# Designs tried in a protein design run: designed miniproteins, single chains, continued (2). Part 99

Each design is a single chain, and the fold is of that chain. pLDDT is the mean over its residues in the fold that is shown.

## One batch from the design tools (miniprotein)

Design m7436
Fold by ESMFold2-Fast:
Structure m7436 (fold): chain A 61 residues (1-61)
Amino acid sequence: DERLALALELFRRLRREMNLSREELAQVTIDSAKTLAATLYPDVAFSDAVLSRARRLALEE
């Protein structure tokens, strides 16, 4: 799933570049993720479900 892969990379990049702990990554809201995604991937529409699943997968890493 292309959108899921991009959303997962978004959370991986956020964690890596901001040096977020697992707990801090878990505090990233879907609305905040949507705002960031619109900036980094303006031509891609992410659903709440895709972003929620991507955050969950990133937390398992």
Scores: mean pLDDT 79

Design m7437
Fold by ESMFold2-Fast:
Structure m7437 (fold): chain A 81 residues (1-81)
Amino acid sequence: MELPEEVLEAAREADALLAELLTLADAMSEEERRALHEEIGRLQRRAREALEAGDWEAALEALREAARLLRAALEKAKALA
């Protein structure tokens, strides 16, 4: 089973944002890092469950939400760095 291109692109964007955020992790508080980790983990599990169920639209929504949260966190971390 091959994933739709849109899902692959959304996953790639989220991975890139997460990788960049990890380079600035020291700019975030321990509490902020924990809260973000828990929420991103929840969204990643939702995306996996949706893909396993064949609901690529729900998977795409979860991945886009994860990317949105990561982008907001990255902008905040850059402002503090």
Scores: mean pLDDT 79

Design m7438
Fold by ESMFold2-Fast:
Structure m7438 (fold): chain A 73 residues (1-73)
Amino acid sequence: MRLSENPEYLEKIEEVKRKLEAAGYKPSELEAEVALYAYELHFKHGKSFAEIGEELGLPVSTVRRWVEIVETE
């Protein structure tokens, strides 16, 4: 993952949105951004799904599912 500028971040949000749609979700841009942020917190910062859920106000099951979808090739 690379996050250096806002335009690159927006492109990653669109990629995450496409992955969520492929998994049967109909995400908003905000939901895709939150999913990307959760993925970064887990893989770059080593945070647990429980910690991310507390920080974002989301159920742990939702955080885990979104991170798994974002990770899927």
Scores: mean pLDDT 75

Design m7439
Fold by ESMFold2-Fast:
Structure m7439 (fold): chain A 95 residues (1-95)
Amino acid sequence: DEKAKKEIEEKKEELIEEIAERLTEVALAGGSSESREDLLEGAKIYARDVVEGIDSGLVEPVTPEGKKLAEEAKKKVEEIKKEIEEKKKKELEEK
């Protein structure tokens, strides 16, 4: 169902933005000299690569921070997929 695919994609986009904002806050708290806007832009690119890489099984984090981020993103992606599958199953039972 195309609707389920769109829901998964939208939830992944929300997760990417959430992770990017968290990375930006960590960088600012750590005393980064870069602007919030530049940090957020870079963080969004990195977060997208992590989320997409986990979904495709192609990303391997090598830093402790990267491992924590990858584990969190993996858990969230799995939760999103399960929620959408359960919702789809209920719709199929209603038909």
Scores: mean pLDDT 69

Design m7440
Fold by ESMFold2-Fast:
Order: sequence, then structure tokens, then C-alpha cells
Structure m7440 (fold): chain A 88 residues (1-88)
Amino acid sequence: MDVMIDSIRRTLVNSDRQVQVQIQNGDTVGLRDIARGLISLARMAMDMGDYDTAIRLADLAYRAATAAGDDDLVREARRLRDDARRRQ
């Protein structure tokens, strides 16, 4: 379990950098793809009880989805963030 949490945390750090680059480049397709991936990782972090990591993943997904203009992903990321905050 520790190995999976560490891998998810490393992915979070790498994804934060990638989202910033994709926003600057106007890559809406890449932003949607990374937002979906981050939402999946946020759910996994919640299932493992790592609510701090889940909040950070959901916040990053929210930024990526907002920059991509994908309202469905924005709503899903916000819901996951709020759910994780309530479970802390």
C-alpha cells in the first residue's frame, strides 16, 4: 500500500508541472486527458484513506478541467475535492 501511495504522490508532482505547461500551450485535449487521469487517482487516494493527496489531485484536476473548458470534469473534480475534505 505504501508503494502505491508514493507512486500516486510522485504522479501528482509530475502532473502539476505538466498541467502548467499544457495551460500555457493551450492544449485543451491534453488538459482533458490529464484531468480524467487525476480524477481516477483522486478516487484511488480516497479509497486508500489518503484524503490530503486526494484533495491535491482533485484541485489539480479542477484547474486542468477549467482551463480545458470541460464543465463535466470541473463538476466531478469539485465533488471529489469536497468529498475528500469532509472525510479528513
Scores: mean pLDDT 83

Design m7441
Fold by ESMFold2-Fast:
Structure m7441 (fold): chain A 95 residues (1-95)
Amino acid sequence: MEEVRKAMGEALAEEVYEAALEIDPSLEKEAREVGERAGRLVEEGRLGEATRLALDFLIEAGKKVGKEQQAVTAGVGALIRAIGAGVQKKLELEK
């Protein structure tokens, strides 16, 4: 279970970082900090808080640069990919 949460957290941190840079490259430092914090929340089992933090950050960034729809799409995609990474890790551990 710890390995699954770690995989999900690492994936979420990476996806938030990449999504933020696609929206606004000036957010590089903030994207790293928010991504790492969201990943840590996933590792702690605080999935709802991690989801809220990631989506709120990306949507707010998108609103500031007129890319709100892109930010919503990117945020949802990031969450789906992070969940996918966790599922993949769980399947590897159950084989």
Scores: mean pLDDT 82

Design m7442
Fold by ESMFold2-Fast:
Structure m7442 (fold): chain A 89 residues (1-89)
Amino acid sequence: MVDELVEAIRNGASEEEIERILKEIAEKYGEEAAEGLRHFIELHQMVDQGLSVLEKARFEAERGYYDVMEQLLRIAGVSEEEREEIRNV
């Protein structure tokens, strides 16, 4: 789900496709997760595509969207053990 959203944003997917993915995320993970990802989309649309997924995860953590941060770290290839350590700091 979040992987599909990140790839869709990177590839310049339509607003309709992005909104469909966000709706599925809201239904599965809750509205707060979908809201965090909407903010992530706004950030991505306003900044260089070269900005790393890790930097975007840091931004979401600073905003208090830790579930979104954890999913982005998973996409970036950070191990489950390391993600748990980061979340508990």
Scores: mean pLDDT 60

Design m7443
Fold by ESMFold2-Fast:
Structure m7443 (fold): chain A 65 residues (1-65)
Amino acid sequence: SAGAQAAADAVRAGGGRVSMAEAAALVSRATGASKATARAALRRVTRAPTATAGQVSAAVRLVAG
């Protein structure tokens, strides 16, 4: 999806990894969901303190359906 691609591209532009707080903000912006919903989706993809472009993209798809 366009939202998943835009969020992944933002992570790549920032060096390929972002903090979980930044990842949640990117997922929230891409989907219109709350940061809490975004963070819950990210926790299903990774338990690490940082997320990759692929993990942010996967979280966007989980929220958007």
Scores: mean pLDDT 85

Design m7444
Fold by ESMFold2-Fast:
Structure m7444 (fold): chain A 93 residues (1-93)
Amino acid sequence: AEVKGLTGDTEIAEGSSITASFKVVTSEKPTKFSALLARNGEIVGIVAQFPETYGEATYTVSIDIKTKRGEVIQVYAQDESGKITLVSTFRVV
């Protein structure tokens, strides 16, 4: 499966919620995806799980989390095999 981040690298204000979007293309077999949150280089957990996808799908995750200036927040897409792909990086300003 191919994963493409749509939000990319952005700066956000302290106290802002995280919103990340990504596109998946699955041509070989149906695949389930999850979104993972990382803070300052450490994966903190699963924040969303998505239905099994075949073909193309776009997913948006809105994460209600308190952000603090100087943090780096990253969103990863994880497939069923545990492969992770970085889809967005947020620098809190």
Scores: mean pLDDT 82

Design m7445
Fold by ESMFold2-Fast:
Structure m7445 (fold): chain A 78 residues (1-78)
Amino acid sequence: MTAEELRRLEEEARRAEPYLPEIVERLKALTTEPGPSPEEVLALLERLLAEEPDPALREAIRLVIRRMKEAQAVREAL
């Protein structure tokens, strides 16, 4: 990871942080499972992104989706 990539990720995390509680509450409202799989969480996040009218919240959801996909790719590479 380059220093520029790290700085970008830190800025994205900072911008998304105020919206994380709202995203979590929306996910809880959409799932009936106590421990949904990463694939199920990704599907719910993509659905929230498609239905969300607030551009700031859409950006935050998009960042969460990207990070989850990156984490999944790391697990698949192991």
Scores: mean pLDDT 69

Design m7446
Fold by ESMFold2-Fast:
Structure m7446 (fold): chain A 85 residues (1-85)
Amino acid sequence: SSEEARERAERDGRIAGELDKSSDSPTSQTAAALIGIGASTEAILQSDNKEQGIKGIESALRAAKEKGGKYAEKAVKESLEGFLK
């Protein structure tokens, strides 16, 4: 369901943000960004419509931002902007 997709996206956004925040390593920052992109992709693919997909990506973005993962946040934000276009 779209709600399950949103919950998964939020969890993956949290994981991405935490990984990014916990390490100054370029490898960890890249991995966090890729997890964030993956969360956005899953939200799009598993949602019933575009509006639910947007809500899923927004949940991932909020979670990544809350954890302070700048690279994860940027990757998810760019995914959201691309999907809105």
Scores: mean pLDDT 84

Design m7447
Fold by ESMFold2-Fast:
Parts: sequence; C-alpha cells; structure tokens
Structure m7447 (fold): chain A 76 residues (1-76)
Amino acid sequence: MVPSDAEIEEAFAELRALLEQYMDAQGFSDEQKAAALAQVDALRAKVLAIKDPEQRKKMYEAVLKEIEELKKLLAE
C-alpha cells in the first residue's frame, strides 16, 4: 500500500529521534548532529515530493529498514 504523507512524516520523526540518540551515544558534537539532522529533514522533503506510488513505497520501506537498523545499534 502507498504510504500517506502522515505515515512518511511519522517514520521520519522516529528516524530523526533515533539518529539523534545514536549520535549522542557516539559523542558527536552539536554541530555534527545539526548537520546530520538537516540531511534527514532534506530527505523527508524529497520523499514527500515523490508522486510515483511505487517509488514512494520503496523509499518509505528503506526508511523503515534504517529505523530498525538504528534500533539494533541502540540496543547494543
């Protein structure tokens, strides 16, 4: 099923929060964290702009996979 804008926003919010937690655990500077989070925000905007349903679904699934990978890293 093609993800809604709300589902994409929710997934990116979770990705952003997990990435921030991971970077904090690794000792990244505030400047490095801000730069990485800005890249996540830019990617979110690009995914939301995708009009092709198959490409949108593929990108959404890639984001969900990244979320699961970050969760595994944080569980270590």
Scores: mean pLDDT 84

Design m7448
Fold by ESMFold2-Fast:
Structure m7448 (fold): chain A 86 residues (1-86)
Amino acid sequence: SSLERLLEIEKERYGPETAERALQAFDEAVKLAQEAIRTGNKELADKGIEKARPLAEEGSLFAEVGLAIAQITKAIIDRIEEEKKK
């Protein structure tokens, strides 16, 4: 699976403890992004960004993916809100 592949890459690059923290940050960011889409609440996407950013800045690939998902989710909600005005 994609998650197993990312976890193995993270372990090889940064070690198992860092990989565990990165997986937790990724999972939190994804869950917050999913809830943001479900509710239309962009603040949840912002929380996902906050959760993932520190580890992504440290070079975690998992956290970088989580950060990207939260950022893209925020952009999608903005587009949905704009379409409602048309």
Scores: mean pLDDT 80

Design m7449
Fold by ESMFold2-Fast:
Structure m7449 (fold): chain A 60 residues (1-60)
Amino acid sequence: SAELRQKAEEGIKKAEEALAAGDAAAGATMGWHARQLGELSGDKELAERGRELYERGLAA
């Protein structure tokens, strides 16, 4: 659980960095993975943040 939570946090940071760099596809992919890791870790806040980044990447 702690490892999955840490990986979700890393994924969120990478998704944010990708979106800031203009790489919408990478941002969406990383956001989706962060959402899945957040769900698996039981952290709904991390899962929601990952989903938001995924959707922002798709909309860009």
Scores: mean pLDDT 84

Design m7450
Fold by ESMFold2-Fast:
Structure m7450 (fold): chain A 64 residues (1-64)
Amino acid sequence: PKLLVTFGPETDIVQAALELSKIPGVTIMSVTRTSVLLEVSPDAVQRVKDKALELGAESVEELE
């Protein structure tokens, strides 16, 4: 599934994307100033959500 992770303007988006990319089963699809779009294996979805919240994500949206 695809996940859209949205961060606040104070977040270092490059560092956040790098931390998320360390999780097995995660592929970075695109990075904007405030969001990271990921393709994630089903087994990694909860780990990505937990890590995103740890990194200060405002929201994590599952895009099917």
Scores: mean pLDDT 82

Design m7451
Fold by ESMFold2-Fast:
Structure m7451 (fold): chain A 61 residues (1-61)
Amino acid sequence: MEMSPEELLESFREYLEKNPDWPAEVALAMFRRELSHSSWSEEEKEAALREAEKVLREHQA
């Protein structure tokens, strides 16, 4: 089943929880790579990326 934007973001949150020592730039780069392989529209990809950046900031706070 194709992952929804919400499912991909939830997986990203789980990844950050399991890898707290990883640099933010590495985690975000992995998320961007996953987005590049999805069939979503560019608008949906951009929105998901912005949400991931928000999640990452909350994780770092």
Scores: mean pLDDT 73

Design m7452
Fold by ESMFold2-Fast:
Structure m7452 (fold): chain A 66 residues (1-66)
Amino acid sequence: SSEDLQLLQKLVSDFVKESEGKSPSEINELLDKYKKKIQEEISDPEFKQQAIQSLTDLKTYLIEQA
C-alpha cells in the first residue's frame, strides 16, 4: 500500500540518520531495532521482506563506508 511505501521511506531515512557516526557493531544493533519496527509497523508480508532486505543492504554499504 502507499502507507507501507511511505513508512519504508521514513524507516530508510531514519536508519541512515541514526547510523551517522556509529561503529559497525552499533549499526548492526540499529538494524536489529529497525527489523523489529518493520515487523510491528508494516502490514504487508512481501513489503516486510523488501524493507528488511533494503535495510540489510544499506547496513552493509554504511559499514563499508565507516
Scores: mean pLDDT 81

Design m7453
Fold by ESMFold2-Fast:
Parts: sequence; C-alpha cells; structure tokens
Structure m7453 (fold): chain A 100 residues (1-100)
Amino acid sequence: SNEEVVKEIEEFGKGAIKLLEQYAADPRASEAQRLVITRHIMEELEELAKEYIEKGADKEIILKAVEKVVNEMIELARKLGMEEVAELLERQLKELKEKL
C-alpha cells in the first residue's frame, strides 16, 4: 500500500538522520567523509524510490515522502553546522525530483 511505502521511506530517513548525527559528533570525521556519506545516503534513497515506482507505487506520494525526509536531513545538517552537507542535500534533492 502507499502507506507502507511512505513508512519504509520514513524509516530509511530515521536511519539516515542517526548516521549523520554520528558523523557530525565524530571529531575524526572530515568534511570530505561527511560529504561521501551524504552522497551514499542519497544514492540509496534514489534506488529505494525508483524500486517502489517500478513496483507501481504513486510517484507523487513517493516524491512527497522523499522530499520530507531530505528536508529533515537538511534541517539537521544546518543545526549541526554542516552547511556543506545541507547544500549537497538541497542540490541532490532537486536533481532527484527531475529524475523521478
């Protein structure tokens, strides 16, 4: 169901937020490493979204769920002082909306 698909995307988002918090708190993590992890998260989110669209999920419902999750990640990145991560997330969200 569309409700189950939204739940799966939101659960992915919760995991991504925890991972970004861990990398933000790690004094050994470089900016380059945080950007690499952010790209990896966005690539997995794109694959998850595409898989559900291919299985017949409503594209607009998928896009809204993805946008919600990515915006929550952007807000977290800014609160944690990771402006470069926030900018990367905004750019990749725009690209993802055009691809889906």
Scores: mean pLDDT 88

Design m7454
Fold by ESMFold2-Fast:
Structure m7454 (fold): chain A 97 residues (1-97)
Amino acid sequence: MEELVKEIVEIIDKMISLVKDPEAQARLEALREEFLQTVEDLKAGKITVTQFGFRLLSLVSEMYLLQKIKYPDNEELQKLLDELSKLVLELIRKAAS
């Protein structure tokens, strides 16, 4: 799990580096912190695996919405989001095991 968490954070950091709008950067940074807090909450037993999955899918959906509204033609950002989505689904599957 920890290696997947690290890979997900690295992708979010790449996404932050690609966006020039300060509001978009701040939003992605907030989503990164919420992702890390969600992982801590799961490890501490504060949330269920079902709640963990729901929260992570919500975060990814919000990142896709940001891309579609502010960066609809940014193919590199779209590619990073698609990679992020796959890793998040793998993380949820490992947490459910």
Scores: mean pLDDT 87

Design m7455
Fold by ESMFold2-Fast:
Structure m7455 (fold): chain A 81 residues (1-81)
Amino acid sequence: SMEEERRKLQEIAREFAKEFNPLLEELKKETDPKKKEEIAKQARELIERMRERMIEAAPHLVDEAELIARIAEQELKEVME
């Protein structure tokens, strides 16, 4: 059902946030450009894994999954500025 897919999407997003938010905090504190890029790469890979998991779990909510991924990408971009 769409409700079950939405529940799974929210669960995946919560698990993602638990890993993503600490990476953003680490990125904000890092002063070494090379280390910043390594953390940013890990964060981008995490966003892609979340997107893939969301699409698999909620195939009728692909547009919502893509929007969540784009928001995470924007948050990462803002921290990298």
Scores: mean pLDDT 88

Design m7456
Fold by ESMFold2-Fast:
Structure m7456 (fold): chain A 92 residues (1-92)
Amino acid sequence: MTREEIEAALEAMRESLLALARAAGADVAEVEAILAAEVPPLIELIEREGREVLVVEVRATLAELPAVGAAVLALQRAHPDAVILTVLELVE
């Protein structure tokens, strides 16, 4: 993947996490601040180490999120050297 593709996938993931925070009644500004701190070092790690990036697009309800989390963790265990970016489309 190119840097541009990685940045696009990370932005899509960020938007999905912010939408989830809004739906859950969480502090959106706090979540945004966490993502702003974590995303740049992740991009640097991917570029520097040549990590494989797997983009997982998931359509799920709020109640399905624990199962989605378990599936993403299982995928990460199968591909320990890959960076997995989850893009969530929250549905109700």
Scores: mean pLDDT 77

Design m7457
Fold by ESMFold2-Fast:
Structure m7457 (fold): chain A 86 residues (1-86)
Amino acid sequence: SNVEQLRQLIEQLRNATTKDETLSLIDQAIKVTFEALSKHLPITRAIGEVLRLIGLKFEIERSDDITPYREEVIKLLEEVVEELEK
């Protein structure tokens, strides 16, 4: 399920050690998040969450310390999982 894929991505993000690995995982999270939310919520909500992930990806790409942005991505994905499990 999309929820299981998101939970796996959250765990992989927590264990990611490189910027490139983190960015690759965020690209996967964007696709899974959009697919999951577009099936369960209004399209505007799905677009909003994807734009937040894209913004965080952009911050990670340009930052030397990615830790605060990675933690924010994890938090956002956890909130998406909670919304899908309602």
Scores: mean pLDDT 85

Design m7458
Fold by ESMFold2-Fast:
Structure m7458 (fold): chain A 107 residues (1-107)
Amino acid sequence: ASFAERVQANIDKFKAEVQDLAKEYNLTVEQKEILETIVGKAARRSEALVLKAEQGAPVSDLQAELDRFTTRLSLQIKIELPDIAVKLNEILTDYTRSLIEQFKTFA
């Protein structure tokens, strides 16, 4: 699979795991809207980092940007979705690690 296809597969898996979590915890409409916003932020950042990688950005710079982004997103999750924060942050951590591996294999 191409680099873009591998990253898209990671994004799709992340979205699926987050949707499963929402169903498991029977989230309210308001909580689902917050969750969709969080997922959208992660997807958009991943797409921006893919473009930077294709433009020759070093993996170390991409990882540093992703680490700063996920630290802020993890804090937002703890504040806005405390009931699922532990599980959602586990999913986010696994997603972030899979993205870094895709960047390493592309470089």
Scores: mean pLDDT 87

Design m7459
Fold by ESMFold2-Fast:
Structure m7459 (fold): chain A 70 residues (1-70)
Amino acid sequence: GTEEAKRHIAEGVRRLMAGDYEGAAEHLRKAAEASPNEKAKEHFLKAAEYARQGDVEKALEHVSLGVASL
């Protein structure tokens, strides 16, 4: 649910800012799985993809869009 998604977002962003791109992507994928909203799921999956690539700016953009969709 939404609270589980938010927990994974917080951990994903923490790992992203620490340079743990693989860990960030894992938690952002889990945020997508926990999200009750299709648009939020799509954004968190895109955030995970960009996080895995080390594109911090685009990852954070999609995290923001996903949170706005929750």
Scores: mean pLDDT 88

Design m7460
Fold by ESMFold2-Fast:
Parts: C-alpha cells; sequence; structure tokens
Structure m7460 (fold): chain A 100 residues (1-100)
C-alpha cells in the first residue's frame, strides 16, 4: 500500500542515521564476532542483519541500541517484500560502514 511504502521510507531514513552511530556499529561488530565464534567462519553482512532481526523477533538479549531494536520491530510489521527490501538495504549500509 501507499501507507506501507511511506512507512518503509521513514524507517530507512532513521536506519541510515543509526547505522552511522558508533554505538550501533560496535553492536553489529559484536554480533558478527559472536557469529564467527559460533560457526568458525566470518559472517556476511546479510547474516549479521538476519541474526539482529532474529534476536528481536524472539525477544532475546541484544547488544543493539533500543532505538535500533524498535526499528527492527517496525520493519517486521511491513509486508514480507518490503521488509526484505529494508533488510537488504541495512546489509548494504553495514558493508559500507565496515569497509571504512
Amino acid sequence: SMEEERRKEEILRRLRELLKTPETLEAMKALAAELEKEFGVKPSPEEVVREAAGLVYHGLPSPLPPEFQELLREIMKLSVPLAEEVFEEIARLLQEALEG
């Protein structure tokens, strides 16, 4: 819907700002390190984002800032295709941030 597309754009705007913060990047790096420790291989940005979303979905403890966790919950209220588009954009932004 038009309302859902507007919601997606609003979420993406907030996500772009949060993914530039040291707190969010440090938390994402901590998740990546834990996944590497568990599986013995370096995770992709997509795998890190999937873990972050999974922790929020299952109500598990997360190193992510509360603001970022709330945005992940908002993404999960979108239709599956729109949620997937947002998660892909988060993975792309995370890759860019980690290459710096």
Scores: mean pLDDT 83

Design m7461
Fold by ESMFold2-Fast:
Structure m7461 (fold): chain A 85 residues (1-85)
Amino acid sequence: SKITEAAKKAAEYAAQGDAEKAKEELEKAGMNRAGEFLEKAVKAALQGDYKEAGKYGRKAIDILLEKGEEEAAKYVEQGIVRLIT
């Protein structure tokens, strides 16, 4: 789906620490709130705030799951995990 393709690109940017581009990719697919939370997760991770990164990452993932976008949610989770490991 368009959301899955956007989430895959967003995950690559998130893994690279590019919070703004990660957000923009989800916004292009109409997932504005998920994009905002992913941006906050990436920014928190870059500051070493793993608790806030996990909190905002979970919020982005939950929005995708609520819309039935399970594959998109998995990509976002993988991007965040790669950034914080």
Scores: mean pLDDT 89

Design m7462
Fold by ESMFold2-Fast:
Parts: C-alpha cells; structure tokens; sequence
Structure m7462 (fold): chain A 93 residues (1-93)
C-alpha cells in the first residue's frame, strides 16, 4: 500500500530524530520502532492502523517524558507521527 509505505517513512524519520536526541537509548528506541513497524505491516484496516499509531504516540510520549527530551525535538517527532495519522485518516474519508 502506498499509504502504508508513507506511514513507515514517517515512523523512520521519528526513529532517526529520537536516536539522534537519545544515542545512549538506541537499543530501547530500535526495539520500539521494530515492534511498531511489524504492527503497521500486520494492520488490515485503516481503523486498526490508527489504533497502532495511537499506541505508538503514547509510547513515544512516555519515552520523551522519561528521558527529558527538549521541546523542539518532541515537536519534530510528534509532527512526523501526526503526518502518519493524517495519511491514514484520509483513507477513512
């Protein structure tokens, strides 16, 4: 799916930003990223993909809060996740 590949591209950009901000937490971030990539690939409906993205956004928010990531990085990471949400919501319209 072209939408699935674009969603995965936004997840990859969010991953790269998180690893740059938290290089000592690469293994934790990579494990989260790989788990959610597999769940995006397994999603059969746009509604299921939105649930996966919602859970990912919550997990990312917890990680950002836990490690005290600066607001500019937080904003950039969430911008990529919000673009992924918008792509999936367009499939429901």
Amino acid sequence: SPVRERVKAHLRRAYDLLVEALPSKRDEIEKLYEEFLARIDAARTPEEMLRVLTELKNKVAELLDKYGVPEDVRRAVFAHLDEAFALVREELA
Scores: mean pLDDT 88

Design m7463
Fold by ESMFold2-Fast:
Structure m7463 (fold): chain A 65 residues (1-65)
Amino acid sequence: SEALREQLIELAKLEAIRKALELAKEKGWEPLSVEVRIVDEHTVEAIVKTDKGEIRVRVPIPEVP
């Protein structure tokens, strides 16, 4: 289902952002901007730019059975 796949992509994007922000917090780096994108049909990536560097996290998009 295309609608279900779109929902799974949105959940994967939220998870990637959450993990990237958790890593920034653990490092004590201050987030300045957050971007999330689809890298390929099975992967999303969150990019958090901070005052001390860039954090990237990739999360798989689950397949609909």
Scores: mean pLDDT 84

Design m7464
Fold by ESMFold2-Fast:
Structure m7464 (fold): chain A 95 residues (1-95)
Amino acid sequence: MHGGQLSLLKVQLKGLSQEIIDAINNKDEKRLEELKEQLKDLIKYTGRIVDQAKKDNSPLTKDLEELLNTAQQLLDLLEKKDYDGVIKLSNQILS
């Protein structure tokens, strides 16, 4: 159950990370703001999945928490306009 959700969330975070790299490289500030809002939505949704995984005593709770923490770090770097940090973390997510 949570394995399928984790896989989908990983795909979504990887997709967002690639789009963020592309927007930074293209200097597309408007697209970056849109992607930041999508990342906030992903964080909110992932947080709900983490809460449910904890209630279900899921063995994937730790992996879901790590994904949530990574997404939150990416958002923090974007809000600080630390684009070097954003690219570095995004490349780690894509690996």
Scores: mean pLDDT 87

Design m7465
Fold by ESMFold2-Fast:
Structure m7465 (fold): chain A 67 residues (1-67)
Amino acid sequence: GKKVSPEEAAAGVRAGIAAGGTPEGIARGSGDKVGANVSPEGAVAALGHLLDGDREAAARALSEGTG
């Protein structure tokens, strides 16, 4: 997967929530911020980690979800 910073993960997930908060919307918002396609599964995992306050785990989930 593409390397994703914790700041990019937080910004991407936040943008996806603003776009409707669906798994597909979060994946699209995250992909736009990190410059790569993100899976809905990776986006949902990243959201879960961000809600727990773990930005590093969120970045890892998005990185693994890139393809």
Scores: mean pLDDT 81

Design m7466
Fold by ESMFold2-Fast:
Structure m7466 (fold): chain A 89 residues (1-89)
Amino acid sequence: SMPTAEEEGARSPRMRELQLEAEMELLAVATILSVAEQNNSPKIPELRKKYEEVARHTDAVLTSTDIEEIERHVEEAKRARREAEELFK
């Protein structure tokens, strides 16, 4: 749908940066999970839960219009991704 009155590409740069950050966090955990699956890691069930947590926060970032809520979800996505990295070590 068309926005009320926006120039082409005239969006909040901060919101766009936060969306990209959340998407990068999701890709990072997806990569960890993919490597774990290739190596038949016993940690796959725990890593899958972390992937779902990051995906949930990324979805919230994509659907929210409140910058404070978006920032909170990005930080939660980063925390879950960090926990996935620690599990995979």
Scores: mean pLDDT 82

Design m7467
Fold by ESMFold2-Fast:
Structure m7467 (fold): chain A 91 residues (1-91)
Amino acid sequence: MNEELKKKALEHIEKAIDALSAGDLDAAIEHLEEARELLSKVPGSEENVKLIDLAIESVREAKASTDPLEREILIAVAILALSVLLVTEKK
């Protein structure tokens, strides 16, 4: 059960990165919230949940920003946090 939850969460994280790369911030937030819910049920995923929370906050700030440069930086921060999570989980 925990392996299935983790696998589904990682699939949502990959979809969130794709959405961020496409500029679809709303779709990215939806996928990240699904991943967060799934990982919150997996013991030992506390640090991964923190990375998702960081990514969600960064994307929400990007969505609220009217500065194109600030939006790009915030999106890059979200992608970096999610990429760290994915690389760590492949081991």
Scores: mean pLDDT 84

Design m7468
Fold by ESMFold2-Fast:
Structure m7468 (fold): chain A 90 residues (1-90)
Amino acid sequence: SIKEKIKELVKELEELIKKLKSLEDAQEVMLKVRELYELLEEVDPETAAKIKELIEEVEELFNNQAPEEELLKKTKEKAKEIVKLAKEVI
């Protein structure tokens, strides 16, 4: 089911966030966050809209070539918020 897919993505994201130490790791986190967003858009569009704003904040930092330390910190912070929001839906 779609809820089972969301639960698995949340679990994968929690593990990726825990191991996040490089720009490559941050990019992988953002790919999984985008996948989670698409699934949540079908289940809870209001929560998905909040997640989209958090995704866009991180993507803007990448586009502006923010310092690596800031990119890693903000990716971890926003990804944790996204996981928390997703857990409220499931």
Scores: mean pLDDT 88

Design m7469
Fold by ESMFold2-Fast:
Structure m7469 (fold): chain A 81 residues (1-81)
Amino acid sequence: KEPTPEELAEGAIKLIELIASDPRLSEESKREVSYALLAWLVRELKKVRSREEVEEFMRLVLEKAPESLKPVVEKVIEDEL
């Protein structure tokens, strides 16, 4: 079964929340790791999902991401979509 854009977004948001809450990472490292993770996910999803599904996935991630990391999500949308 292929996950829905909502299910994919829930997984990505959970990972981003773990990155945001990791006390071992600097704020700069949190941004860099989140960018790398999301850029990789978008590139992988583009191989197997429609453009509309990838755009919906990123819209949901942007909506629910921690405020501190929303600029990172926006940059991934600009660079990869």
Scores: mean pLDDT 83

Design m7470
Fold by ESMFold2-Fast:
Structure m7470 (fold): chain A 95 residues (1-95)
Amino acid sequence: KELKEAAERAREVAEAIDAYLAKHREELSPGQRALLATAARYARSAAQLLEQGDAKGAEVGAELAADALRRATSNAGIRELAERVEEVLERIREL
């Protein structure tokens, strides 16, 4: 159950990153768009790994997603997404 809940949180944050990227695409630099897309892919990979029972692989994915968002961060919206990924990472580490 805990792995499934962590996977659902990781999927939700990946979807939130994709939604942010779609909504703010014209306001973002090419570098920010690439970092957000990378973060969404890593968050989605973390969700899939959690569904497979691979908490350690998911931790690496979540760390890479958090790093990409921190590198992209220039406003409150991206910072909020980074905080959500860090919450998922902490949840994975508690498994």
Scores: mean pLDDT 86

